# Designs tried in a protein design run: designed miniproteins, single chains, continued (3). Part 63

Each design is a single chain, and the fold is of that chain. pLDDT is the mean over its residues in the fold that is shown.

## One batch from the design tools (miniprotein)

Design m10318
Fold by ESMFold2-Fast:
Structure m10318 (fold): chain A 62 residues (1-62)
Amino acid sequence: MLSQEEWDKLTQEQKIQLVGQQMLEMARGVDKVLEGGDPKEVQEELKKKIEEIDKKAAEEAS
């Protein structure tokens, strides 16, 4: 997750987009499990993807 300092640098629009992207990735993770994916593997992939999204948002806020 983004630090409070990184989050505070985001505009309201960027914050909404970031949350939306995180929610979309969570929904995709659930879909993968329902399609027969390994829940543990999907959870690890989701964690990495959310961290990547957070880092990209922090970079764009700079």
Scores: mean pLDDT 76

Design m10319
Fold by ESMFold2-Fast:
Structure m10319 (fold): chain A 60 residues (1-60)
Amino acid sequence: SEAEELLKKGEEAFAAGDYDTAIRYYQKAIEVAKKEGNEELYQKARDGLVAALTAKDSAA
């Protein structure tokens, strides 16, 4: 699904330390997962967003 692809792009950006890019992809994944009605992807994208925001705050 589109949400799964966006989630993977967020995870790749997070692994690269690009937290701004990760945040953007996770936010898009949340929106698409809601439209698809996929609660599992929605939760994973939200968890990823929280992790990326926390990592960015720690890096600042």
Scores: mean pLDDT 84

Design m10320
Fold by ESMFold2-Fast:
Structure m10320 (fold): chain A 56 residues (1-56)
Amino acid sequence: IDGVIEAAKAGNVGRASDLAGQAYLEGKISEKAAVRVIIAANMGRADDAAYFAKNG
């Protein structure tokens, strides 16, 4: 999950989205958390993506 937060904070929203999907497949975050991170990342909301990754 740290990789998702770091990518989001760096403004690399595409990488944050990819890492969130991978974290869900590895069982590290919930499906709802992964979806919220991906949506926030694709909308350019880096802070929201980082928040959902950390709190999901």
Scores: mean pLDDT 74

Design m10321
Fold by ESMFold2-Fast:
Structure m10321 (fold): chain A 70 residues (1-70)
Amino acid sequence: SMEELLQEAERLLEELKKAVEAGDLDKAKEVAKRLMEILIEIINKDPSRTEEVLKLKEEAERLMEEAERK
């Protein structure tokens, strides 16, 4: 369901944040890749949720930029 996909995306974003804070760049990249796959699936199934998905995508990209700067 859409609710399950959004909930999974939020879980992956939290895991990404923890991996970045731990300095585990390899794990952060794996989690970010999985998150992006789910976000693309959400947009493809329901384009009306594009704003929510773009917000999550921007947050994930910001976290990855922060990880690469450290």
Scores: mean pLDDT 82

Design m10322
Fold by ESMFold2-Fast:
Parts: C-alpha cells; sequence; structure tokens
Structure m10322 (fold): chain A 96 residues (1-96)
C-alpha cells in the first residue's frame, strides 16, 4: 500500500546515504536511488499525488542527511550523488 511504498522509498534513500558515507561505488548508490524513486511512484499510483508527494519529501530528507554524512566522512563523490538524489526527490514532491 502507499505507506509501505513510502517506507521503502525512505529506507532506500537512507541506505544510499549510508553507502555514500562508507565510500561505496556508484552501482549501490544508483540502485538505492532508483528504488527510492520507484517507491515514491508506487505511493503516488496507490494513494494519489499527495501520498507520492509525502514519499518524495521523506526520501529527499533522508538523501539530504546521507549527503551530509558523506561530506563529513570526506566522501565528496558520494555526497554529490546523494545531494543529486535529494534534488530529484524534491523535484518530484514539487511536481506532484
Amino acid sequence: GPEEARRLAVEAAEHGGELAAEGADGAGLAAAAIAAVGGALDAALAGGPEEGRRGAEAAAEAAEEGARRAEEAGNKEGAAMAAAGARGARGMAEGA
């Protein structure tokens, strides 16, 4: 359901942030970002645009936190990737 899809989107974004902080290569970060986008889209389809917007906002917040942790850890590439994911999720929330 929409709540489950939103939870999965947030968890995927948080996982991407953790991988970025740990210096993981782009494949894991890309997979986590794709899963977060997919979860937000599933939430929109199941619960309508408002639920999709909430899912996208939550994913953006988690990705922003991941970017912050990656930057603190000295992983500038991971921080940039997580920040780009956060901007994408913010754009989805604004477009809903």
Scores: mean pLDDT 70

Design m10323
Fold by ESMFold2-Fast:
Structure m10323 (fold): chain A 111 residues (1-111)
Amino acid sequence: LGPEYRGRILEALSRGFREAAEALREMKDEIVKAADDPEKFIELLQAGIDVARMAEALLGPALRPVAEKAIQLFNKAIELAKDPSKRQEGAKLAVEAFDLLIEALREAEEA
């Protein structure tokens, strides 16, 4: 699961920022669906952190604040996911993190 999502994002990034943003939107949809599957939910959050770090490395200092904010939100979501009663709260933070990355990649495509 994790290696597959990383591979899809890397392939999408090789095609352009728009394609990478579309792949992140698919991961965002998977997070919402995985809210009642804690193992899959945590795997998707970890993949989101890896993607944020790769995006920062590829796009440089302009993306650093957005990537750091997204990583903070994903880490908070992972902590919330350990409590079944807080998984929906964690899913909201994960969605916010994905939206930040999607917006940043779209802005990079338009530049």
Scores: mean pLDDT 75

Design m10324
Fold by ESMFold2-Fast:
Structure m10324 (fold): chain A 73 residues (1-73)
Amino acid sequence: LSPLERKILLELALNPEGLTARELAEGLGVSQSTVSRHLRRLEARGLVERRGKTYRLTPAGLAKVYELIRAAG
């Protein structure tokens, strides 16, 4: 996972109801197109799911967040 993909997963873990690509871009200080590209990659890996215009963690994505937190701590 890229550093930005790790930040996206952590932000989604803090917002279990889901976030739009725009909200993620604003929170992370990056372009919406950049976030959308990384969200598509994370969705292809089964770590996030898309419902309408919002993205949420899958159970696999949440497990990956726990792994990343423990690896960084």
Scores: mean pLDDT 84

Design m10325
Fold by ESMFold2-Fast:
Structure m10325 (fold): chain A 93 residues (1-93)
Amino acid sequence: MGPDKKAMEVLARSMLASITDPRLRAAMERAIAAGVVDEELLRALAEHLGLPLEVMERYLGSRVDVALIGALLTAAVEKTLAKREAGEELPEL
């Protein structure tokens, strides 16, 4: 029992393929490799989640684990995909 950091890394890298924003993707890839959260990643996540930077800073006020980063990435990707599927089911091919 208990999530492994390596398992979370693998999951996060898989989720990167679903991210169309190259800035968020690059920031996440760097964070996964280093195991740290940069201000750029925090800003990109806040923008994608539609949350103020101040709220994200409070949530991530201390150094965070890759597992938390993976959870935030999952939430961001799922929110984006859900909006696309709900808003555009027939993309007019």
Scores: mean pLDDT 59

Design m10326
Fold by ESMFold2-Fast:
Structure m10326 (fold): chain A 56 residues (1-56)
Amino acid sequence: MSPEVRERLIRAAELVLREGRSIAEAAEETGLDKGTVSAVVRAARERGLEAVKAAL
């Protein structure tokens, strides 16, 4: 995975989990599709955000 894509995935998860933004808002802010944002947020909720950051 490229560093740029990794950073966008982490930012999307942080926008939803730390800043309380919607999945649609995080997708618009990061340029990712809503399905990708939903998947990374779900992974972060199940495994923890720091574990997802380490896995990316």
Scores: mean pLDDT 79

Design m10327
Fold by ESMFold2-Fast:
Structure m10327 (fold): chain A 69 residues (1-69)
Amino acid sequence: MEAVEEAIEFLEKLGLLEAAEAARRAAETSDDPIEVLRLASRVVWETGKDPKATLEGLRFLGELIRKLR
């Protein structure tokens, strides 16, 4: 799932490591990239400490989800 790999790399660059790890683990049990990216978005919202990084991560994940629909 190329979109999921791109999301993981971007989240790691933003320091959103919990969301990146959650996406990586979800990708092992689901082949639906939208499901994985929605889970990652929830983890970003729940665990994000830096408002700027959290907002950038959520915007990026939302854009990927829109492109996959």
Scores: mean pLDDT 82

Design m10328
Fold by ESMFold2-Fast:
Structure m10328 (fold): chain A 85 residues (1-85)
Amino acid sequence: SHMRQIKADALRLAAQMMSYLEKHAPLTSKVIDAFNDLIRTISSSDDPALWKKALENLAKTAKEEYPELSQEIDDILAQAKAAIA
């Protein structure tokens, strides 16, 4: 289904962000919690607006913990938001 594909694309891009962060530093509990919140939101809702908010929260948390990686985090976020538009 189209909805299943959009959910898969959002999760894939979120996983790409997590993989990118892990290559540079150990993941913090705050980033892991934000990622888990995103997974729960996508699993429990078919509202793309809620997924966008959870993705933006993950990116915000990641940039607060790894400010030197902000550009790549924003690039991945932009791709994720485009995939669920």
Scores: mean pLDDT 85

Design m10329
Fold by ESMFold2-Fast:
Structure m10329 (fold): chain A 59 residues (1-59)
Amino acid sequence: MDEKIRALELEIQRLRGTIEALKEVMKKNGPDPALEEEIAELEEEIARLEEEIRRLLEK
């Protein structure tokens, strides 16, 4: 597997872990608009990384 693809996959996994942690915080403490915004930003970052992987795989 390409080294760049592996690095992108690891970053996506890390970001997904962060999103799940933030969701657990909100589940325990109630909804937080700041955490919801942070989750949305992380989800956008994941989408960008997934698009980059897709471009590399289309080679």
Scores: mean pLDDT 82

Design m10330
Fold by ESMFold2-Fast:
Structure m10330 (fold): chain A 56 residues (1-56)
Amino acid sequence: GMEEKLRRAYEYAREKLLRGEVPTPEQLAKDTGVSPELAREALRRAVDDLAREGKL
């Protein structure tokens, strides 16, 4: 479902960011099979969470 897709994109974005890579929403959408809108939301959440955790 949509929640599973968001989780997949979020975890992928988080992994990329932790490796020092900044994926574009378009790359994230293509790599995870989600819409560009969902990819942008997943990336935003990953950035926010990692910043709050002191990992960015």
Scores: mean pLDDT 84

Design m10331
Fold by ESMFold2-Fast:
Structure m10331 (fold): chain A 84 residues (1-84)
Amino acid sequence: SEEEKKIIEEIKEKAKEKFGEEVAELVEKIIKLMIKSQKKLFTEEEKKEFHELLSKFIELTEEKGIDGEEVRKFLKEMVEKLEK
């Protein structure tokens, strides 16, 4: 939906500003899979991909020296936007 596209864009832009383009691309993929999960369109393969993307997101942010508290705050805000 248009609302979903808007939420994806807003979260991606925030990730780009805070963490850079590489992290923003991972975040976009993660939120798209989260939305699919809510619609029951989530396959076992996509569930595995989701876990792999989360691991890459954490690793990449650590490699870039991003504060773990900023990462946790961002993830919380992302989940809150997708649930509400």
Scores: mean pLDDT 77

Design m10332
Fold by ESMFold2-Fast:
Structure m10332 (fold): chain A 57 residues (1-57)
Amino acid sequence: MEEQREKVRKRMEENNYEFLSEEERRELAKELGVSPETVEFWEQETIVEELLKKYKE
């Protein structure tokens, strides 16, 4: 996985797989050098992945 996407996944794990606040998303986007919209997209992917895992458990 790309390093940037992995950082988003780690942050989401720390946030109990809930969407980040606008402030947190803005800070992470700045850190990663991407748009906040890109971070939001990766948040959505991470939540879907975790939802599928929980369904299996």
Scores: mean pLDDT 77

Design m10333
Fold by ESMFold2-Fast:
Structure m10333 (fold): chain A 70 residues (1-70)
Amino acid sequence: SKVEAILEGIKDSAEQALASARTPQQVEDILATLKKFIERMKEQSSPADRAKLDKLLEQIEKKAKEKLAA
């Protein structure tokens, strides 16, 4: 579906950005930018799509925390 393709694109872009980050500050800045973007998308989304965006953000936050711990 269109929504599924958009979510996959966001995930791929987020993982690429986090992989390229070299400092803890860069990881935090990337996470803050992605969180703001996803929250804006949630404002215009159905409850079902909002739940998918929440799960995506949780996955991105987990990846960011893993990178910060390394």
Scores: mean pLDDT 82

Design m10334
Fold by ESMFold2-Fast:
Structure m10334 (fold): chain A 75 residues (1-75)
Amino acid sequence: MIDEAEIDLALAEMKIAVFENIKKRSGKKLTKDELEEMIKYAELAIESARRMGREDLAKHFEELLKKYKQELEKL
């Protein structure tokens, strides 16, 4: 059986990795829409990681969420 939490976490990690790589390679500031999408996926990743008992992953994504929210507030 495919665990919904595992799928959600994998999707969130993939989306965040794509946006982080775009930001790193382009050197461009993320748009408000891109930051809001990253926040959404970080929140999904936190929820999914906690459902899986992966507190290490949840803490990692909580740090990313805080970073993205701070960047959004500066726009």
Scores: mean pLDDT 79

Design m10335
Fold by ESMFold2-Fast:
Structure m10335 (fold): chain A 90 residues (1-90)
Amino acid sequence: SMEEKLNKILELIDKAIEAVQAGDREAAYRYLDEIVSLIVELFERGEITEEEAQKLLDYVERVHRAIDAGDREAAIQALNELKELVEKLK
């Protein structure tokens, strides 16, 4: 269901925050890849709009850029903002 996928994204965001805090870049990237996959699946099933999907993916890109730059504070901030957006879709 849509709610099960949104709850899985929220779980993965929390795991990504923990990975970023631990300095585990490989784990953080794996969680982000899984988040992207779930967002794409929600969009392809017509469960979210193109505008909603693009907004979520823009935040995932911000997280990727922050991790690549070694900016843990910016990565955690973007993950928390992504979390708030996902919660609003429930």
Scores: mean pLDDT 90

Design m10336
Fold by ESMFold2-Fast:
Structure m10336 (fold): chain A 111 residues (1-111)
Amino acid sequence: SLAEALRAAFATSPTGLGPAGEETRALAEESVREVIGDEYRVAAIVFEPAADGPRVTLVIVDKEGNYRGSVVIRLDAEVRLVEIEAEGVNGVTSEQLIEAGRLFVERLAAA
């Protein structure tokens, strides 16, 4: 799956996104755009391997590049949501970030 390909890539180079990372980024950015708004984007996606599935962190910024929040997502081996938590700042709520993260996971599982 896309998540397994990204886990394999991050085991070799955790600071870079390959072609599979570009697809994952597009899904994350579309999810943020639909839930939070067009003025927000994904600055970084961090994949961390875990025994029962990867942990994924989305870092959200505004159009000027100012930090607006993060979403930490735990997935199982089938790319299903196990746990999600978020922290928003300066007008972005944790609830908006959690909803964007849930939509991202649904899209990632379908890819």
Scores: mean pLDDT 74

Design m10337
Fold by ESMFold2-Fast:
Structure m10337 (fold): chain A 68 residues (1-68)
Amino acid sequence: SAAELREEALRLVEEARENLDNPELAEKLMQKAQDLGVQLLLQGDEAGAREVGEEIRRVKEEMEKKLA
């Protein structure tokens, strides 16, 4: 279901946030979450896809600040 895809994507984003000291792993986790976000859009869950995209953006910003 769309709800299950959204929860899985958010779980992957949270795991990426916990692994910011491992940029390669964090990037792979965010890519998987983004792929699920695309699936949410294809199912018509624009709100869920937006939520996942916002969380990915926040993790990317946190990672960039730590690597700067």
Scores: mean pLDDT 84

Design m10338
Fold by ESMFold2-Fast:
Structure m10338 (fold): chain A 115 residues (1-115)
Amino acid sequence: AVVVTESGGGTVAEGGSQTLTSNVSGTDFAAHGVSWFRQRPGEELQGVASIGPAGGVSYAPEVAGRFTASRDNAAQTAYLEMKDLKKEDTATYYNVVAAPTAEGVFGEGAQLTVV
């Protein structure tokens, strides 16, 4: 089975920085795209960033210039580096891997609180 484990959440001051990490097992990570989503309290799931197998990256307008998505295929790890954090960045963040199933695989998420 594919397993996705996000880490690096916590409480951060406004204007601060935080990096989220996602470790992926049970699949050939290098063959698959990964996407970062977030869910703010009481809101729907929102796309944040996507990185393809070849390393091409796209960002939502709200985070462009502040967030950087990257991947390490040898370590089977995805990263989301978040800079100049705002109170509206408070959310649970999920990494999603395009797996052998068309719907992708979600982890349990990493909670970020900006104070």
Scores: mean pLDDT 82

Design m10339
Fold by ESMFold2-Fast:
Structure m10339 (fold): chain A 57 residues (1-57)
Amino acid sequence: MEEERRRLEEELIRKGLEAGLDEEQARAVARHLVDAGVDLERGKRIIEEVAKSQKEL
């Protein structure tokens, strides 16, 4: 039931960390995307864009 949402969140967190977000930022973004109903492929793109924005700031 909620297992798919949890797996999606974990995978997005991992992608965010790999892209240079800290753990707190990666968790916050991943949770927001999961709650918004974003699929894995879309979520990966968004979290990568967030990580790039954070590096430029």
Scores: mean pLDDT 77

Design m10340
Fold by ESMFold2-Fast:
Structure m10340 (fold): chain A 63 residues (1-63)
Amino acid sequence: MSEIERIKEELERLLKEDPDLLEQAMKNVGITREQLEEALKNPESEENLKILQEVLFTARILK
């Protein structure tokens, strides 16, 4: 899915750009690193996709 691909690409870019920013975004959203890693493994799930979207959106605002 192109939406899922876009989100994964943006998050991978964020990991390269500033992993500390990504960690701050996770804390702001209230999810653990393990939850994020599981969501990245299985982004096809609607629940996981929402987690990835929230983290990405928060990271973009924090930057």
Scores: mean pLDDT 77

Design m10341
Fold by ESMFold2-Fast:
Structure m10341 (fold): chain A 51 residues (1-51)
Amino acid sequence: STQGQRIRAARTAAGRTQEWLARQLGISVSTLSYIENDRPVSPALAARLPA
């Protein structure tokens, strides 16, 4: 699975919304949606994500 798919799966398994997780990470819901759909994000943000 991709990194975005793993993040989405972990979040949904925990029964959490994108709004909740985005708040925990200090990012926008739109940015989290990009990450979970494996869309390009800024290099600075990419460096903060799990390998």
Scores: mean pLDDT 74

Design m10342
Fold by ESMFold2-Fast:
Structure m10342 (fold): chain A 60 residues (1-60)
Amino acid sequence: MLSEAQLEALARALGVSVERVREALEKAKSWSEEEKAAAVAGVRLATGDPALAEAVGAVL
């Protein structure tokens, strides 16, 4: 699972709560491989943080 700091960084970048990020990540685990790849690319674009995007990909 992502660290608390990584969850807070995602929540800040997306303008949502940490709780909402946790819910979204849990739902995303059931997504298709293509949808997961798109989500990782979206995190990279929104945060400008490749390491955070890779961490998200690793937990999906």
Scores: mean pLDDT 80

Design m10343
Fold by ESMFold2-Fast:
Structure m10343 (fold): chain A 64 residues (1-64)
Amino acid sequence: SAEELIRKAEEALKNGDFEKAVQYAYEALKLDPDNPRARRLLARAVGELQKKYGKIDLEKAKKP
């Protein structure tokens, strides 16, 4: 189950669906909290979201 979620997170990253990649990696960590592969996938997906949205959505969020 955790392995399937890790695979789904990897596929979501490959497809540019970074929100889904974060979701799947986080769900994998709920099943196996000490899984280093799931932790790395979560960190990568968050990093990609920051690259994709940080330059746009961060500016919009600075003045709520």
Scores: mean pLDDT 74

Design m10344
Fold by ESMFold2-Fast:
Structure m10344 (fold): chain A 85 residues (1-85)
Amino acid sequence: MEIEKLIEEGAELIKQQLVEAGIDEEKAEEAAELAKEAMLAKAKGDYEKAAELFEEAAILAAEAAGMEELIPEIREAAKAAKEKA
């Protein structure tokens, strides 16, 4: 129970950090929601799903920030995480 609350607080912190980094609040919220789902999947032991959702969140954040050059690196990191799961 405390874990779900901690995950919600973590998602709020991610949203705040993305907004502070210059990402639009609406896009930051979408990315934070994906990160929240990833954290919930990880808490349930679904590491592959967690890595996939974190990849989606990171790509969305990079696109919103105009940092599309990071997308290949994000995909590579997510692939490595999924292969370890």
Scores: mean pLDDT 76

Design m10345
Fold by ESMFold2-Fast:
Structure m10345 (fold): chain A 98 residues (1-98)
Amino acid sequence: AAIANVTAAINTLSAVKAKVTDPAVVAAISSAIALASAALAALQAGDNAKAIASLTVLSTALSKLIAYLTNKNLGSAAQLASLAAAKANVSTALALLS
């Protein structure tokens, strides 16, 4: 279900945020959690259009964050894998809503 996938993404992002010390990365993950939470609220209200819009922005933001961390040699392999898993959950939620 889309709600389950968005909830899984929020939980994964929150776990990664707890392990990160770089303020810019913490801010980026916090913004991603806010977008995922907005999508979850929209899904719970039955507003699939708002959920799709928020999840689309989130997918792009997560792609940029993963690229940034990879380029700067920041984050552990486990943290990068967790961010990729969160992005996969977002992509699955989008596919279920289209």
Scores: mean pLDDT 84

Design m10346
Fold by ESMFold2-Fast:
Structure m10346 (fold): chain A 70 residues (1-70)
Amino acid sequence: SEAREKLLKIIGEILRLIGDIIELEREIKELKKLPQTEEVKKKIKELEKKIKELEKKIEELLKELDSIDL
């Protein structure tokens, strides 16, 4: 089934993006253990921005997933 193959591909892409978010959140957690210099604060904000971009991609993929008639 073409719909099934597309569904599995989208799910796979969502899982990869979730993995990327988890990695970025782990990096933020480690940075929060360091002295909170302006450099560290800037890096945390950059990583938080990347997480928001990945979350938006997941939302777009979830909408595409919802459009598939099974």
Scores: mean pLDDT 86

Design m10347
Fold by ESMFold2-Fast:
Structure m10347 (fold): chain A 100 residues (1-100)
Amino acid sequence: MGEEALEARDYEAAVKAYEAELAKDPNNARAQLNLAQALLNLKKYEEAIEYARKALELDPSLEVPALLIIGSAYSALGKREEAAEYFRRAADLHEERLGV
């Protein structure tokens, strides 16, 4: 109903805001992760994967949310085997950090 169009416009505005933030601080891992999430919501799956990978390289503490974004993007692209690998890695890390 217009709600999907409003949400897409909000994600486009978020992308522009995070791009501007990264232009001032390219090593802002959190901005890279937030940009990847916004791109995923805009169905820009390949770009979402790129920025999630950059966030991972800058801040390993973001590994679980970054792997979930990468897995979700691969799943949306129909790459089920790749998606499963990233989801499994995220789950394994979550269990490791919980001591389970």
Scores: mean pLDDT 79

Design m10348
Fold by ESMFold2-Fast:
Structure m10348 (fold): chain A 98 residues (1-98)
Amino acid sequence: MEKVSEEELDREVELALYLIQGYIALKYGDYETAIKWFEKALELATGKERADIYADLGEAYYNLGEFDKAIEYFRKALQVDPDNERAKKLLEEAEKKK
């Protein structure tokens, strides 16, 4: 398996902290704050990590009633990881709101 550098470890820790802040905001209905934290997380995310964050951004926009943006982010999640079940389910729900 790949060697984890100190910089990569710092990236993973910072990514986790940004995601925790986003999930706290999402849980308490502060969807605009959740979006800001998930956008910061997305700057650090690589590979399949980006799929989950796109799904998180889509969920936040869905809860704001921004269904077009939600659909866009769920589609981006599925482009990165076609097997992301959460993105598939939420995409279908968002499309029904149109």
Scores: mean pLDDT 83

Design m10349
Fold by ESMFold2-Fast:
Formats: structure tokens, C-alpha cells, sequence
Structure m10349 (fold): chain A 69 residues (1-69)
């Protein structure tokens, strides 16, 4: 049904926006860690950033498939 498709689309958009927010926050925390000279924390945060960016790409692919099909 169109109602179920709309709910799935809105849920996916919400997840994408949440991850974008988390990525922005992590980038700011990485910058703060680097400015403080905390290289170990910066490396840990960069690893978390890579995982979030990968998840964002997967969600963007799902969104494209839902919109284009």
C-alpha cells in the first residue's frame, strides 16, 4: 500500500538525517581532539566516522531504490 511505502520512506529519511547529524558531531569532536593533541581519541573517532559514512551510503542506496522504483 502507498501508506506502508510512505512510512518506510519517512523512516529511512529519518535514519539518514540522524546519521548525517552524528557524522557532523563526530567531525567536530575529531577536530577538537586534534586541536587538543589527543591523537588516540582522534583515531578512534575517525574509525567511528568511517563506519557511519559506510552506513549512510547503504541507506542512500536504499532511498534511491525506493524513489526510482
Amino acid sequence: SKEEEKKELLKLIGEILDIIGDIIDLKQEIEKALKAGDKEKAEELKKELEELEKKLEELKKKLKELIEN
Scores: mean pLDDT 86

Design m10350
Fold by ESMFold2-Fast:
Structure m10350 (fold): chain A 90 residues (1-90)
Amino acid sequence: EAEELLKKAAEKFKEAARAAEEGDLEKAFKLGKEGAELLARALELQGQPSLGAATYTGMVLRMIGLLLDGDAKGLAEFLKEKAREAEELA
């Protein structure tokens, strides 16, 4: 189940990165947040709920910062990196 959640998180992050590349920062944030929720849930199932909570919070805060800066490229790069990390954990 944790592996399936990690794969779904990676898919959400890839979708979010595409939205960011297209300049749809609101959609990118929504999809990135969904990916972060799936990643946090996977970490909880692996016995690391505090790490999951910290990861979710850190990702959301980072994405908010990039949104406030209007940094579509930075948001896309961040989300692509998170997709790779989730795939490596799966």
Scores: mean pLDDT 85

Design m10351
Fold by ESMFold2-Fast:
Structure m10351 (fold): chain A 56 residues (1-56)
Amino acid sequence: GPVADPVLLEKLTPEEIKEGESLSVQEAIDLARAHPDDPKALALASVALQNEVAKR
């Protein structure tokens, strides 16, 4: 499956997806570490990481 959890992605708006895509890999990692129990923070981090994988 994709790096991002599809359940987390289902709750994001198009604006939040664009915000996630604008994050660097390091910013995504830092966000996930700062807010491990926040589903929105994890979803944004997942979008950023999935976008990086898609750029391969």
Scores: mean pLDDT 70

Design m10352
Fold by ESMFold2-Fast:
Structure m10352 (fold): chain A 62 residues (1-62)
Amino acid sequence: EREELRRKAEELEREAEEARRAGDMATASQHLREAAKLYEKLGEHERAALLREVADMAAQSA
């Protein structure tokens, strides 16, 4: 289960990066927020906080 959550979080980060490259900041923000929620469930609070900050920056650019 933890490995499945981590894999999903990593996939969401990858999809967010692809969205950022395409200029789709709204989609990037959404994927980063979902990844942050998964990292919170994994107990990786620092990484989750960083992803929320990046998501907020992406949302400001949308």
Scores: mean pLDDT 82

Design m10353
Fold by ESMFold2-Fast:
Structure m10353 (fold): chain A 67 residues (1-67)
Amino acid sequence: SPIAEEVARLLTEAGEHYANGDYERAAKLVSRALELARQDPTLRHMVPALEEAVEGFRARAEAAKAA
């Protein structure tokens, strides 16, 4: 579906930003992917993993600001 394709694209971009040390941008992209996945019932199985990823990426972004 178009939503599933957008979620995949956002997760790929989030991974690239994370690898480059841009944790804040990566967290925003994963959060966007979660919001879209919640809107599509066919993506329900992804929601728990995406919720954990958002929390982890946000925690990493905050830790990076303190370092």
Scores: mean pLDDT 84

Design m10354
Fold by ESMFold2-Fast:
Structure m10354 (fold): chain A 98 residues (1-98)
Amino acid sequence: MKTEKEKEELIKRAEEIIKEAEELIEEAKELLKTAPEEAKPLLERAIELAEEAIKLAEKAIEAAKKGDLEEAKKLILEAEIQLGLARIQLGVAKLIMR
């Protein structure tokens, strides 16, 4: 049976994804100020992927609030994948900058 607790946990997870993505965007934007040309496309891609993760997580919160917990879980998984890809792009950019 679907419970109010499951809804609250899904909203909390989506909010955590938004926070982590916003922190990644801030770090990537700061690195862009001093990045060599080779690292810039990777940092720009990391920002794009993190912005997509935020949009998916926001949709997950809306789905959870409507009681569509299956859709919320799917959107959270998609947001986590986008954020994971953003972290990979940021990591590769940092390796180029070292």
Scores: mean pLDDT 88

